Designed miniproteins, single chains, continued (4). Designs and how they scored, part 85

Each design is a single chain, and the fold is of that chain. pLDDT is the mean over its residues in the fold that is shown.

## One batch from the design tools (miniprotein)

Design m14938
Fold by ESMFold2-Fast:
Structure m14938 (fold): chain A 64 residues (1-64)
Amino acid sequence: APVATEAPLDEEGALATLRRLVAPGTVVEVLGETQSVRFPARPADADEVARGAALGGARLVVLR
């Protein structure tokens, strides 16, 4: 589904953005204040990271 890039990053928006930007095997890094998380392009892992990003105000960086 389309996601407004300028809107605040909520769980659903984060997931839609990840699905739009990541290809299979793409590594996405979530930049938080205390840690960075890298994960494979798997739906379950993406959901967990997106939830953390939305709640922590972290930014998503696609590394591939």
Scores: mean pLDDT 48

Design m14939
Fold by ESMFold2-Fast:
Structure m14939 (fold): chain A 110 residues (1-110)
Amino acid sequence: SIEEILREIRELIEELREKYKDSKDEKLKAAIERTERALEEVESEVAQLEEVSEEVVRRLEEALEHLKKALESDDVEEVLARLEEAHRHLLEAETLLGVELLKRAVDRVT
């Protein structure tokens, strides 16, 4: 379910924050924070919809897989690349959700 995918994404981001909490790499910390903010936008928009498209689900599954690989890696450059891909997929999901919310708003004809 989409709720399970979103929960797993949040848990992976929280684990990444914990893993790198004492890191002096400001770029890595910023990448984690950007990814968390993108997730918060997606969660907010999903909460406004009764159903989401299969395309949104696919984008979230892609983000989830990149975050799993980020957490499993100890190579900071790979972690950064995986976080960038996860962030990209979350932004694409947010864009699709924005279109779905706009269609719902436009269909309010009365």
Scores: mean pLDDT 85

Design m14940
Fold by ESMFold2-Fast:
Structure m14940 (fold): chain A 71 residues (1-71)
Amino acid sequence: QVEQLQQQVRQAQDEFGDRLQAGDLDGAIQAAERVYQLYQQLVELQPGNEQARRQAQLARQAVRSLRALKE
């Protein structure tokens, strides 16, 4: 399960970058939300995984920033 989550995170991060480069703010927000959800699942499975916790925080901030930009 952890390995599958890590693969899904990589895909979601790639999608986020692609959407952002294309100027697709809605797609970028959705991808960032997906990254956040996946890292939250990793934190639940591995509470001591500081990298996953940090990445979840960064993804949450990205969602907030992009939503504010869209306003």
Scores: mean pLDDT 82

Design m14941
Fold by ESMFold2-Fast:
Structure m14941 (fold): chain A 80 residues (1-80)
Amino acid sequence: ALEEARAKALSQEKSKDIKVVLQAFLDYGKAAIDSGDPLEAKVVLQSLPFFDKLPIPPELDEEYKEVKERAKALVEAAGL
């Protein structure tokens, strides 16, 4: 559920392992997109610049790009 994914992402935010943090964030991002809520998708997009400054693990690169593009499309469709 969106609430559970969001809570997990927040709990992992202070983790020292960037792969764990990014995976939890991507799980939240996918749940936000699946919810169809453009405000949640906007929160996802606003968080991406933090990860853009860090080396993205190769195994998460495609998932990261997919979440970014889908969140952007949902926000743009809502006129935000």
Scores: mean pLDDT 76

Design m14942
Fold by ESMFold2-Fast:
Structure m14942 (fold): chain A 60 residues (1-60)
Amino acid sequence: ADELADKAAAGGMAGNRAGAENAALKAGFSQPQARDTAEAGAAGDGKAAREAAMKGALSG
């Protein structure tokens, strides 16, 4: 979960929002949580992106 959350955050920060969203979805996150992770990463907020991804893991 943590490794995939880190990959999703990194993808978003690199401007690959779709890649970050897809990675989070494959990790078992819901669509809204995957989107939140990708958006936070794209905004350059790696901490918020990681927190969104971790919330997805905790709800599953």
Scores: mean pLDDT 63

Design m14943
Fold by ESMFold2-Fast:
Structure m14943 (fold): chain A 80 residues (1-80)
Amino acid sequence: APSAEQQVLALTRDTLRKIIGKSKSDQIKILEDFIAKLKKDYPDQTDAIAQWQAILDAYKKMSEEEIQEANRTLLAAMDA
């Protein structure tokens, strides 16, 4: 069975695929739902939760153009 870390990485990848090309408001909603799921299902993954909360907080302050560039950087970092 995959580890909790591997499950979180898979869920993160699926979430990034869902937000690509979406509006800022839709991306924020998807990220809020993702973080809520992490807190519920993977509460011990505190570093991942904190990282994604920081990304969400940053996205709320960014333009849609800046968010799209940040999403490309995040996908490249997770690239396979």
Scores: mean pLDDT 80

Design m14944
Fold by ESMFold2-Fast:
Structure m14944 (fold): chain A 75 residues (1-75)
Amino acid sequence: GPETITQVLDASRQRLLDQARVVEQQRDRETQRLLQEGNLEEARETRERYSALAQQLREQAQRVEQIRQELERRE
């Protein structure tokens, strides 16, 4: 059946959270690889860049959740 606005927002939030998890997993893998290579500076920079991207995705998910809650309050 057709999706409601609330269901579309829930799907969008879940997608953003899933993307954040993928980014965090990539961060951990790349950081570990660089640490094993002895490149401490690149490991730190890589960790910071991926962490910033994951945080942006989580902030977007929080905004979507806030909109969903506002719609629930309006009845």
Scores: mean pLDDT 87

Design m14945
Fold by ESMFold2-Fast:
Structure m14945 (fold): chain A 80 residues (1-80)
Amino acid sequence: GQSLEEFRERSLLPVERVRATFGLRDAPLEELRRVIDDALAELRALRAKYSAVLTPEERAFLEERLAETERLGAEALAAH
């Protein structure tokens, strides 16, 4: 349905936003941190909202996106 299509799209966008921060090496550290924190908060909110209706495969996909976002965020901050 429409809501599941929105869920999938929204779970991919935060990861891409964090990935884009690697191009912003001259940006203030606080701006990078906000992008990362906002991305993680958005993914956790999706998890909380949809957890009861997600299939095991969709839950795994979301958990993988959360883990990827945390790793990319840590790498972006370390590279800054």
Scores: mean pLDDT 78

Design m14946
Fold by ESMFold2-Fast:
Structure m14946 (fold): chain A 118 residues (1-118)
Amino acid sequence: SEEYERIRKEAVERVRKMLEELGLSDTAIDKVIELVEAFIDNLRKAGLTPEEIRRVVDAFIALLEETLRELKEGKISFDEAVQRLRDAVEALLPDRPEVAGQVIGTLESILAIVENSL
């Protein structure tokens, strides 16, 4: 759908900008973008509506931005970031454990790429 394509494009643009500001290489950024696109496609395949996908993706990007900011400021470790993201996602999606698992898995994979790129 047109709304699905808009959500995907907006998410990719926001994540790319965030990682560029963090100083990641183009190769590392492209790997993260591939994970984000796969994540959004998996939400679609799981039967989420475009409205549900938008809500989940917006929450995902907000959590990622906050976590990366705190990591850049030296306020948290990568291990603490993983635990905080897990707790936050479970609190935001208590009735959707499959979706929560997908969000957590994608965020953890992105954090691993960021850690290995610094």
Scores: mean pLDDT 84

Design m14947
Fold by ESMFold2-Fast:
Structure m14947 (fold): chain A 68 residues (1-68)
Amino acid sequence: MLLLTPEQARAVAERVLKVAENTLSKEEFDKYKKRIEEALARYEETGSREDQLEFLKLVSEVLLKILA
């Protein structure tokens, strides 16, 4: 499985949040932005696979919310 570098994870977060900003309500966007930024910051600090997977899980949740 390809692991994202912290730089790649940040790029993914930025792109997903840009789509979410234009698609979700302000309230939902602010909630998910906070959660993604916290998960990204943790991954950037630790570089661990566990923190990367938590970050990717949150990204997946946001994408499902956009599709709903």
Scores: mean pLDDT 81

Design m14948
Fold by ESMFold2-Fast:
Structure m14948 (fold): chain A 78 residues (1-78)
Amino acid sequence: EEEELIRELRAAGARTAEEVLLALAERQGDERARALAAAVPEALARADAYIATSDDEKARAMAEARPQVEAELARLEA
């Protein structure tokens, strides 16, 4: 269920993009990992908005992790 996946992603992604990557890595090969990867683009869009409106260390951490999250998505989408 998308709502449940988004909630899990928010629990991981609302803190840092690293949490999202950790959740994906922990469930490698799992159907849930692929579903989380599908939800990541929406979380990244929200992270972009947060980065644009904030200059905190969290925003910088998200910006730094963003390319890595995109790479993981590409790997899972392939």
Scores: mean pLDDT 55

Design m14949
Fold by ESMFold2-Fast:
Parts: structure tokens; C-alpha cells; sequence
Structure m14949 (fold): chain A 94 residues (1-94)
């Protein structure tokens, strides 16, 4: 639903621009509630919830930078994750 997508996007932008990881955790909580309420297939629900739990662990790991969290979560090079973060920050400051 568009309203929830816009809220998640706003939280992600705030996390990237401020470095506040709690905003990413808030976005992941919204996604988790959506999965629990709407996914009726038990196997798919368990897989989705496990993926979200793993992502929360990466976000909460203080030894990882935000770029390293995104690189590991998406299986992309660290340079690609850094470029994505800088693009979002620049767009938010314009």
C-alpha cells in the first residue's frame, strides 16, 4: 500500500542522512507486521520473518557501518552500497 511504502522510504532516507539505525529498525518492524498480517503460507511467512530478523541483526551490529550492512544484506560490493548511500544523501539535501 502506497502510504506504508512512503513511510518506510522516509524512515530509510532519515537513517541514511542522519546515520540513525533506529529508523531502519522502525522500517523493518513495519515490514514484519505486514508479513505477519498478510502472509498465509506458513513456509513463506517463516522464510520472510527469518530474513527480516537476520537484517535486524546486521543493522544492530555496531562493528558494521551502514554501507557494510547494505552490502552484506544485498550481496553487492561495498563500493556499490556506498554509492547508493551518497546518492540518497545528496538527493535528500537538495
Amino acid sequence: MKKKQEEIKKLVVEAVTTGDRSKLLEALDILEEHVEANETDAARKAEALAALARLKELVEDPSLSLAEVLARAHGVPLSTAREGIEAVRKEAEE
Scores: mean pLDDT 74

Design m14950
Fold by ESMFold2-Fast:
Structure m14950 (fold): chain A 81 residues (1-81)
Amino acid sequence: MSPEEREEELDKRFRELLNRVLHAIVHGSEAEIAATIAEFEAELRALLREAGYSDEEIEAVLAGARKMVAQFRADVEARRA
């Protein structure tokens, strides 16, 4: 697989995982949100390892993903208030 094809597949799978988390934040309970975020982090970590990323690179990507999820969650919670 070319580097471009690998990056496109990663982006697609990341988007699918992220959409699941975003759906849970909008429609789920606090417990469901927490469980879905944990599942997302585990699946994203596995996906990045499968793609050949180092542990340091994986933790950097996860930190970015956590920030994005936290920002979206805060926005949704502010709109509910």
Scores: mean pLDDT 79

Design m14951
Fold by ESMFold2-Fast:
Parts: sequence; structure tokens; C-alpha cells
Structure m14951 (fold): chain A 66 residues (1-66)
Amino acid sequence: MTVEEVEKLLSEKHEKALLAAVMRVLDEGASVRAVARELLREHPVPGLTLSQLEAVLRRLVAKMAP
């Protein structure tokens, strides 16, 4: 799956959890990798790797940052 395909899938199925993960990075200064690992543990998606989820979170953090 491409990063864009993963972002769309997560936004449609796990929007609330994904938004909460992004807010932890922006508001709490949490590391993207640590948040990605926790999100993957709590909401596992078959075939989704930690590296792909980290890439999606980095993209969303950049998009939502001022």
C-alpha cells in the first residue's frame, strides 16, 4: 500500500484514533515513532507496517502544523 492509500484507510476506519495520535505529537511533543507503535498495538491493521504508519503520521502532523 502507498502512504496515501494507508492515510485514506485509517481516516475512514480509525479517524478518531488517528486524530488523537496526531494531537499527542503536536500538543505533548511525543515522538512520531512511539505514537505510531502505540497506535498499531491498539488498532492493528493486517499488512500495515510500523514504518508505513510512521510515514502517515509524519504527513498528517506536517499538514496540521501551523
Scores: mean pLDDT 76

Design m14952
Fold by ESMFold2-Fast:
Structure m14952 (fold): chain A 96 residues (1-96)
Amino acid sequence: MGEEAAEYARKAAEAAAKYGKGPLGASGAMAGAIGSAGSYAGLKSKSVSDAEAAKSGASGAKGAAIGTKKGGGEEGYKLAEEYAKKAEEAAKKAEE
């Protein structure tokens, strides 16, 4: 579940980088990348629970979606938002 959220955060970051324009799109891509990296690093080091790792990924994916929307990347915003939703669902499932 944490790994799934990390992957969706990465996909949201890629959407923000491709479709988000200017500094806000770049900030969104960075947020998604940081969330994804945090989830993977936490899982690999076993320093955090699967639920905590998934929460990091979901937070990053949400940041990527917001950055894409504010950066004027309307054509990519829906894609980034869908990945953010999937990352949040993985985080909720990890808490069950």
Scores: mean pLDDT 75

Design m14953
Fold by ESMFold2-Fast:
Structure m14953 (fold): chain A 95 residues (1-95)
Amino acid sequence: MSDYEKINQVFKDLEAGKISLEEATERLNEILLSIRKNSTGGEYLIMGRYIANRLVDLAVKQNVSRSEFERLVSTLSDSYVRDLALQGWDLEESK
């Protein structure tokens, strides 16, 4: 399974109610750490941006508040993905 498919599976399980938001965040952290350790910096940046975009889309779809989104994103140990997700939220809220 590709890293892209692994990320998609996490969001699929989350949307299906099979895992919690906290559990999804833990799995995403593990995937990002694995990519960072075992893949190129370019793959890390692409996958990180993809995760950030998917988190924003899901939060908007589920009517998650800004404060709840910030709390969830703060559990991400990866500052790059966290910062991208917060920026993406601000852009969606301004629409």
Scores: mean pLDDT 77

Design m14954
Fold by ESMFold2-Fast:
Structure m14954 (fold): chain A 96 residues (1-96)
Amino acid sequence: SFSELIGNFVETATKLKDYESLELLAQAAKASGSEKAAKYAQKALDYGKKGDSEKAKKYAKLAAKHMERHGMTPEATKLFVEALRTGAKTVLEKKK
């Protein structure tokens, strides 16, 4: 599901300390217009920055469910795609 995909993405980004991807994903949730998505995404970001991958994943899945229910704006979609590209680059780099 979309929420599982986003949860796994945030778990991986947290473990790799990919704060740029986590920030972009939080911005995408805020740009969606869903207040609940923005609040849960902020919690996911805060736990991600603390290295708590389990809580980051939990809140990321909640944010994703609210983004899916509300719908994606063009701005949110652009930020989401940038998060995925940044995350893919981090995974493909040998060391950070």
Scores: mean pLDDT 83

Design m14955
Fold by ESMFold2-Fast:
Structure m14955 (fold): chain A 68 residues (1-68)
Amino acid sequence: GEIVFELDENGKVVKVEAKGVPEELVKLAEEALNNPDDIEAADEAGKLVAKYKGTVEISDYTVTIKLD
């Protein structure tokens, strides 16, 4: 499964494409990206990524989470 978040110049999520991933992970990851002071959301998203043996790739305006 994979989630691709597209970000604006301020690091806010403007587009989300998710396939074959838990809805809970999509919600927590989007919340963490939009609210960097929300340490709990980031921690819970990280735990789900680890549970599903996922990886996170960050580029200039995209964050990609790949599961499997």
Scores: mean pLDDT 81

Design m14956
Fold by ESMFold2-Fast:
Structure m14956 (fold): chain A 84 residues (1-84)
Amino acid sequence: VKVELLSESTYFDPELNRTVHNRDYKVTGDRDDSVAAASQLVADIVRREGATRILSQSITDDSLTLRFETSDGDLVEVTVNLVE
């Protein structure tokens, strides 16, 4: 399984009145291995960033998207693309 960071950005969102961190990843491998790796990656990010509240999550056959709030009041948006 190969895990790649595709892009990251940080900006202040005036509509949300808070800082937003966007992180886009790609996980390449066999489907089951990629799903396991993506789940572990998301768990590690949530733990590392200090998530206090999960705002939304969406899981499809080819992607996982998670939004959460940190203790500092920042928003983190993570998208993981699953590719064979």
Scores: mean pLDDT 81

Design m14957
Fold by ESMFold2-Fast:
Structure m14957 (fold): chain A 82 residues (1-82)
Amino acid sequence: MEEAIRKAAELGYKIWTEGASPEEIQKIFQEFAKTVSKTPEEAGVNTAFVSAAIDKLSVEEATKRGLETKKKMEELLKKQQL
């Protein structure tokens, strides 16, 4: 779960640097967190984790990894569905 949330953060940071607003990025993360969480309370906690992960990505590889992360995020969503 935590690895999947971090990968979503990498995607969001990439989209943000390419012109998406912070509000759009939060919406994407909330939707992803809800998909991997069992309750709305867990989704809130996972969203906070994603926000922390974005701060670290600002220094490194977000641009290079964003598109790859988008594909991996789709795979993770499918694998975590019953």
Scores: mean pLDDT 56

Design m14958
Fold by ESMFold2-Fast:
Structure m14958 (fold): chain A 80 residues (1-80)
Amino acid sequence: VGAQTRQLLQQGISTDELRDLVLSHSGPSLYPPHVQEQYIELMQKLLELDEDDARRSLSPRGVQILGAVFLWLSQQKAAE
């Protein structure tokens, strides 16, 4: 999932397409509430998801996609 997400980012995937990808991996969250709130905040900031969509995306796969996006954006800022 992380490698696939990085490939899509390299190909110029739009923020709207990233939101759809994250939402397609909705499922049960295995994370404590305070960790869920941190992931919701990151999804809202990085993917511009609303709170309800971010909350639905807290599956392990959704969080892996978020992590890949975060690392990709961090590397882009470092390259500037």
Scores: mean pLDDT 69

Design m14959
Fold by ESMFold2-Fast:
Structure m14959 (fold): chain A 91 residues (1-91)
Amino acid sequence: SELEEKLKKIEAELGEIEEGIDYVKKLIEAGILLGLAYIMKAVGMPEEKVREYVEEALELLKKIDPRKLESELHKEEFVIVYEEAKELLKE
């Protein structure tokens, strides 16, 4: 049916939009966790707690396909947050 084919196309397009929103949400959550890790480190909280937050941020970033981030701004933010998280784990 022509109507069924149109509905499937709409469902596929909605799925792509929902996936993009989910990736942006994960990127924001990872950024917040990394920001909290920096604050915890600055106020002298235990290194174990700082590491836990950084590792949680990295696990969120691993779930993102950066190629599916439509905005160049979000792609740049992904790289920055990922690099900062890796640097914090080296210390």
Scores: mean pLDDT 81

Design m14960
Fold by ESMFold2-Fast:
Structure m14960 (fold): chain A 71 residues (1-71)
Amino acid sequence: DELEEQIKRFAEILKKQGHTDLAEEILELAEKAKEQNNKRALMLVLQAAASAVGGDFKMAEEYLKKAKELL
């Protein structure tokens, strides 16, 4: 619950920064992780969102790739 809420906050920041497509991908993967009760995938999505908000899009892409492999 706290992880999902934090991901939603980061996605909102990304949308405000103009990264709408990335924010939507992050939210979609978080939804899948929650549906599957996959906390590891959810943590990877959180790390991706945090990295993207911090401007590290390369790390964000790597974390999203790892999350997708678990889903």
Scores: mean pLDDT 86

Design m14961
Fold by ESMFold2-Fast:
Structure m14961 (fold): chain A 72 residues (1-72)
Amino acid sequence: NSLIDKGKKLIDEANKLKADALAEASRLTTQGSRDPATRDRLLAEAARLMKETDEEVDKLNTEGNNLISQAS
């Protein structure tokens, strides 16, 4: 069932994007904690990354779930 397969791939992509973004945000916040001069910039960058990632993850999950629902 190609719709279920496509839907699962989109959900997997969403999960990967979220995991990658969480790892990068953690790296940025850790780097900021070591250098006060860059802290505010890196924290803002991490927050922006997470906001953008959450929006894309929600979109991919919605599209993926819709495809799976259409196949059922």
Scores: mean pLDDT 86

Design m14962
Fold by ESMFold2-Fast:
Structure m14962 (fold): chain A 86 residues (1-86)
Amino acid sequence: SMIEKIEKLKAEGLAALEAGDEDEASKKVKEITELAIEAIRRGDLEALKKAAEALDELGQKAKEKGMLKVVETILEGQQKIAEEIA
């Protein structure tokens, strides 16, 4: 399911943040963002909520670690999601 894909990407993103791998973490953020866009297109509100939760958790962890590149990627993703809802 889309929710299972989002949860897997969140877990992989958190692992990348723990490893200090900003490029891999940013890649997972972008993949979650694309699934959020797909959820909007499909009218899948539960998958959209799960994607938003995943981006929030990754954002909190990235801030704690001072990984500003990952934080910026999350902000860009959140803006893209907001534009798709409009």
Scores: mean pLDDT 89

Design m14963
Fold by ESMFold2-Fast:
Structure m14963 (fold): chain A 83 residues (1-83)
Amino acid sequence: EKEELKKKAEEAKKEYKEKLMESMEESVELIGEAVQALADIKEKGKREEGQAEVEEEAREAQELDEEAKKLKEEYKKLKEEYE
């Protein structure tokens, strides 16, 4: 009885970790898409001579890139804990 409950708890824990990893990966992908969109806006801005806007957008893209890198590191850490 006690042994069966322990096994079920362990299985539930594994499923929970798997779902967390999937959620983390999805967040990283969304941030990556946002960074790419900002990069595309920066390229468009250069052609339209929005020099000040291009610099601001480049800063925002860099901040999002750093955030995406941080989330990727957290995802890797969760993978190591799961394994």
Scores: mean pLDDT 66

Design m14964
Fold by ESMFold2-Fast:
Structure m14964 (fold): chain A 65 residues (1-65)
Amino acid sequence: MDEKKKLMEEAGKNAEKVVPELKVEIKDDTVYVYVEKESIEAETAVAMLQIQASVLGMKLEYYKV
């Protein structure tokens, strides 16, 4: 679990660098993705994070703020 969390934290930080309006938080086995403004870049980042979370066996919750 710790290694999976670290991989998702790194992926989240990378996504935030590419899409500044995206915020990723990881708690236990769940990835929380917050998007302030919808864009093609944000949609792509969310989709990639969903795939990665699924591969790692983690849950992903998506919120528009």
Scores: mean pLDDT 80

Design m14965
Fold by ESMFold2-Fast:
Structure m14965 (fold): chain A 72 residues (1-72)
Amino acid sequence: MPPLRVTVTVVDENGNPLAPPEVFEAPDGRAAAEWAYRRAQEVADKTGKTAIAHVRLERGDEVEEFTVEARP
């Protein structure tokens, strides 16, 4: 089975980028969600802004998308 490819884009409440997009591999969606939440919280704490992480999970033909929000 191909590895789960994760793409995370962190934006503010207006959709402006707060961090460069990151692409990595994760064993499952839970690991991807935990990573995205930590990243969003780190960005929120650093910028003093609400950070919204848009997460895209890809495994073969399967695609799942979700968002994680963190406040400073």
Scores: mean pLDDT 83

Design m14966
Fold by ESMFold2-Fast:
Structure m14966 (fold): chain A 120 residues (1-120)
Amino acid sequence: MEKKIEELIKKIAKILGDESIIEELKKLVEELKEMGVSDESIIKALEELIKLLEEGKSAEEIFEKIRSIDDQDVALVMYQFFILLAKKGLLELSEEQKKEIEDALEVLEEQKKYREENEK
């Protein structure tokens, strides 16, 4: 794992007050890299998420920000981190928001596979 990504993961864990999330965030980053997500996209997504968390944005505001991101890889990374944090009880999601995120992740993952196979 790149040193910068590891530093950003530790910063997220510190903001949320739960260091146990570090191992799970590291595993998620490794899975995203296996999907062909670049270190640059992961770093950009983590920095944006940290900014939103430091600004005290609600889960709803974070979700709306992710929906506005044009970079599909950055959006995919942010959705994956967002759902992981919600599953850990660190962010509160409605049942409707959770379903919408899961549906969006399915589409983005399918689009990422298509790009890797057809666009490199």
Scores: mean pLDDT 77

Design m14967
Fold by ESMFold2-Fast:
Structure m14967 (fold): chain A 90 residues (1-90)
Amino acid sequence: MKAVEEEAKALIEATIDALRQEVADRIAAAGGPLDDAQVKEIQLEAARRMAETARKIAELFKDVDPEKAKAYEQLAKKYEEEAKKLQEEI
């Protein structure tokens, strides 16, 4: 159980770090601050990656803690809905 919880935390931290690096890379490539459209694209990508991470964590808990697996499944759906909402604005 503890090892699965540590793995879940590591996946979340890795996802956040990857998203922060993507923002830094886009700013460097642009030679300055991102515009509102580029920020919205990053928010959409963040929602998608968080949904994928939540689904992976749900699978890790599936056989050891079904209640936590269900909670992460619901979290993944929440991020999928946020991504859909952001797409409607584009």
Scores: mean pLDDT 81

Design m14968
Fold by ESMFold2-Fast:
Structure m14968 (fold): chain A 74 residues (1-74)
Amino acid sequence: SARDRLLAEAREGAARLIAEAEAAGDPQTVAEVKRLLAEFEARLAAAPDSEVGAVVADYLRRMGEVQARRRALL
């Protein structure tokens, strides 16, 4: 399903960012990414089809903010 594809993509992206943060010794970013992914999974599961796009957009925005903060510290 479209939701399964979105979940797989989100999990892959989160896993990559977690691995990068762990390699950098950044447990705060690891915890934040895990929290954001868990919130996204729960919201996506509960969302009606009409709201899926908004849930995805919010998740991508929040993940982008995490990435931007990491780049600013490197």
Scores: mean pLDDT 87

Design m14969
Fold by ESMFold2-Fast:
Structure m14969 (fold): chain A 84 residues (1-84)
Amino acid sequence: MKEEKFKEALRAAAEEMVRDDNLRRGVQAGLETAKKYGIEELKKLFEEILRAIDAGRVDELSPEQRKVLKAIGDEIAELEEKRR
């Protein structure tokens, strides 16, 4: 249940961040791969989104979008910690 909700939140955030076709294709491919391999690919996708924002110094994101991404990242980190 929670995983489904955070995937929805990640998708919503990604849609607002990525209006470039190349980045959008990458995000979509990453999400599909995450469904097969799970958290590992989802973690990569999340990090790439943050990196793209920082590289572009784009202030097109609201503080709420950043909070959503942070929450997703924290949840991924917690799941990784529980693995070991």
Scores: mean pLDDT 54

Design m14970
Fold by ESMFold2-Fast:
Structure m14970 (fold): chain A 70 residues (1-70)
Amino acid sequence: MEKELEEKEKKEKEEEEKELEELTKYLATLSDKDRDLAMLKVAQLYAEGKKSFEEIKKEIEEELEKERAE
């Protein structure tokens, strides 16, 4: 665990794995319509370099609020 490269790769894998697990669980709680919107937003945010589940969830919730407000 004291190797710089190992520490970095382990952190990146753990973060991505946790983010994917939380994101998958969150998406599973959504309706099919909301899930489709959420998946598109996830793809956009990953392309922008956002890896945090909290940031992705916030953006998804903002999009869903817009849909629900209509």
Scores: mean pLDDT 71

Design m14971
Fold by ESMFold2-Fast:
Order: sequence, then C-alpha cells, then structure tokens
Structure m14971 (fold): chain A 82 residues (1-82)
Amino acid sequence: EAEQVALFRQQLEELRTAYERARANKDVDGLRDVLEAAETMIRAVDELIAQSTDPQYQAELRSIKAELERLKEEVRRDLAAA
C-alpha cells in the first residue's frame, strides 16, 4: 500500500510536469492527454478506496484524489481559455 501511494504521487508529479509543458507550448492535444490521464488515475484511486478497509490508506488515497481533481480543474480552465 505504501508502494502504491508512492507510485501515485510519482505519477501525479509526472502529470504536473506534462501539464506545465503543454501549457507553456499552448499544446491543446497535450492538455487533453493530461486531462484523460488524470481522469484515469482518479478512477483507479476510487476503486482502491472502495476496496480498502485501512483508514490511513484511504486518507492517503483521498489526498491524492484531491490533488488530481485540482489538476483536472486547472487543465479544464486552460482548455476553456484556448
């Protein structure tokens, strides 16, 4: 479970890097790819929350989901402005 949390945090940082690059380059397709990847991770996190009985693990997953939802909203705003 600690390994899964670490992997999700790494993937979130990779998505943030991809988002910053797409935004800097005004790459609309890149922004859409980041949005799709974030939505895929949110679904995976939701499934793990539903399957887990560990309150600490659920809290860590909910924290990651909140950061992914925030990234998703930032990407959506940039897409609306493009």
Scores: mean pLDDT 85

Design m14972
Fold by ESMFold2-Fast:
Structure m14972 (fold): chain A 83 residues (1-83)
Amino acid sequence: MEVRATVAGAFSEEGKGVTTKVVANADTSKEQAEEAAKEATAKLSGVSVEDAEFEVETEEVGGSVVATVKSKDTSAKVQPEQA
């Protein structure tokens, strides 16, 4: 099955790294939502998923899984959006 996760917001603050909020459908497991959020944060910050450390918070809201991921790499900056 396709993981259905949508980036609801991405924020970058100088010295604080990148924060990404991902909303996933109920069919998406908590772990899959967290992985999608980590990948999105890594792409936006220009850091490899394997080399980056993330803080993940996941909660269920109205039958959806919401994962908030914060990059711990404070040198990370939001990359230009890719088409």
Scores: mean pLDDT 64

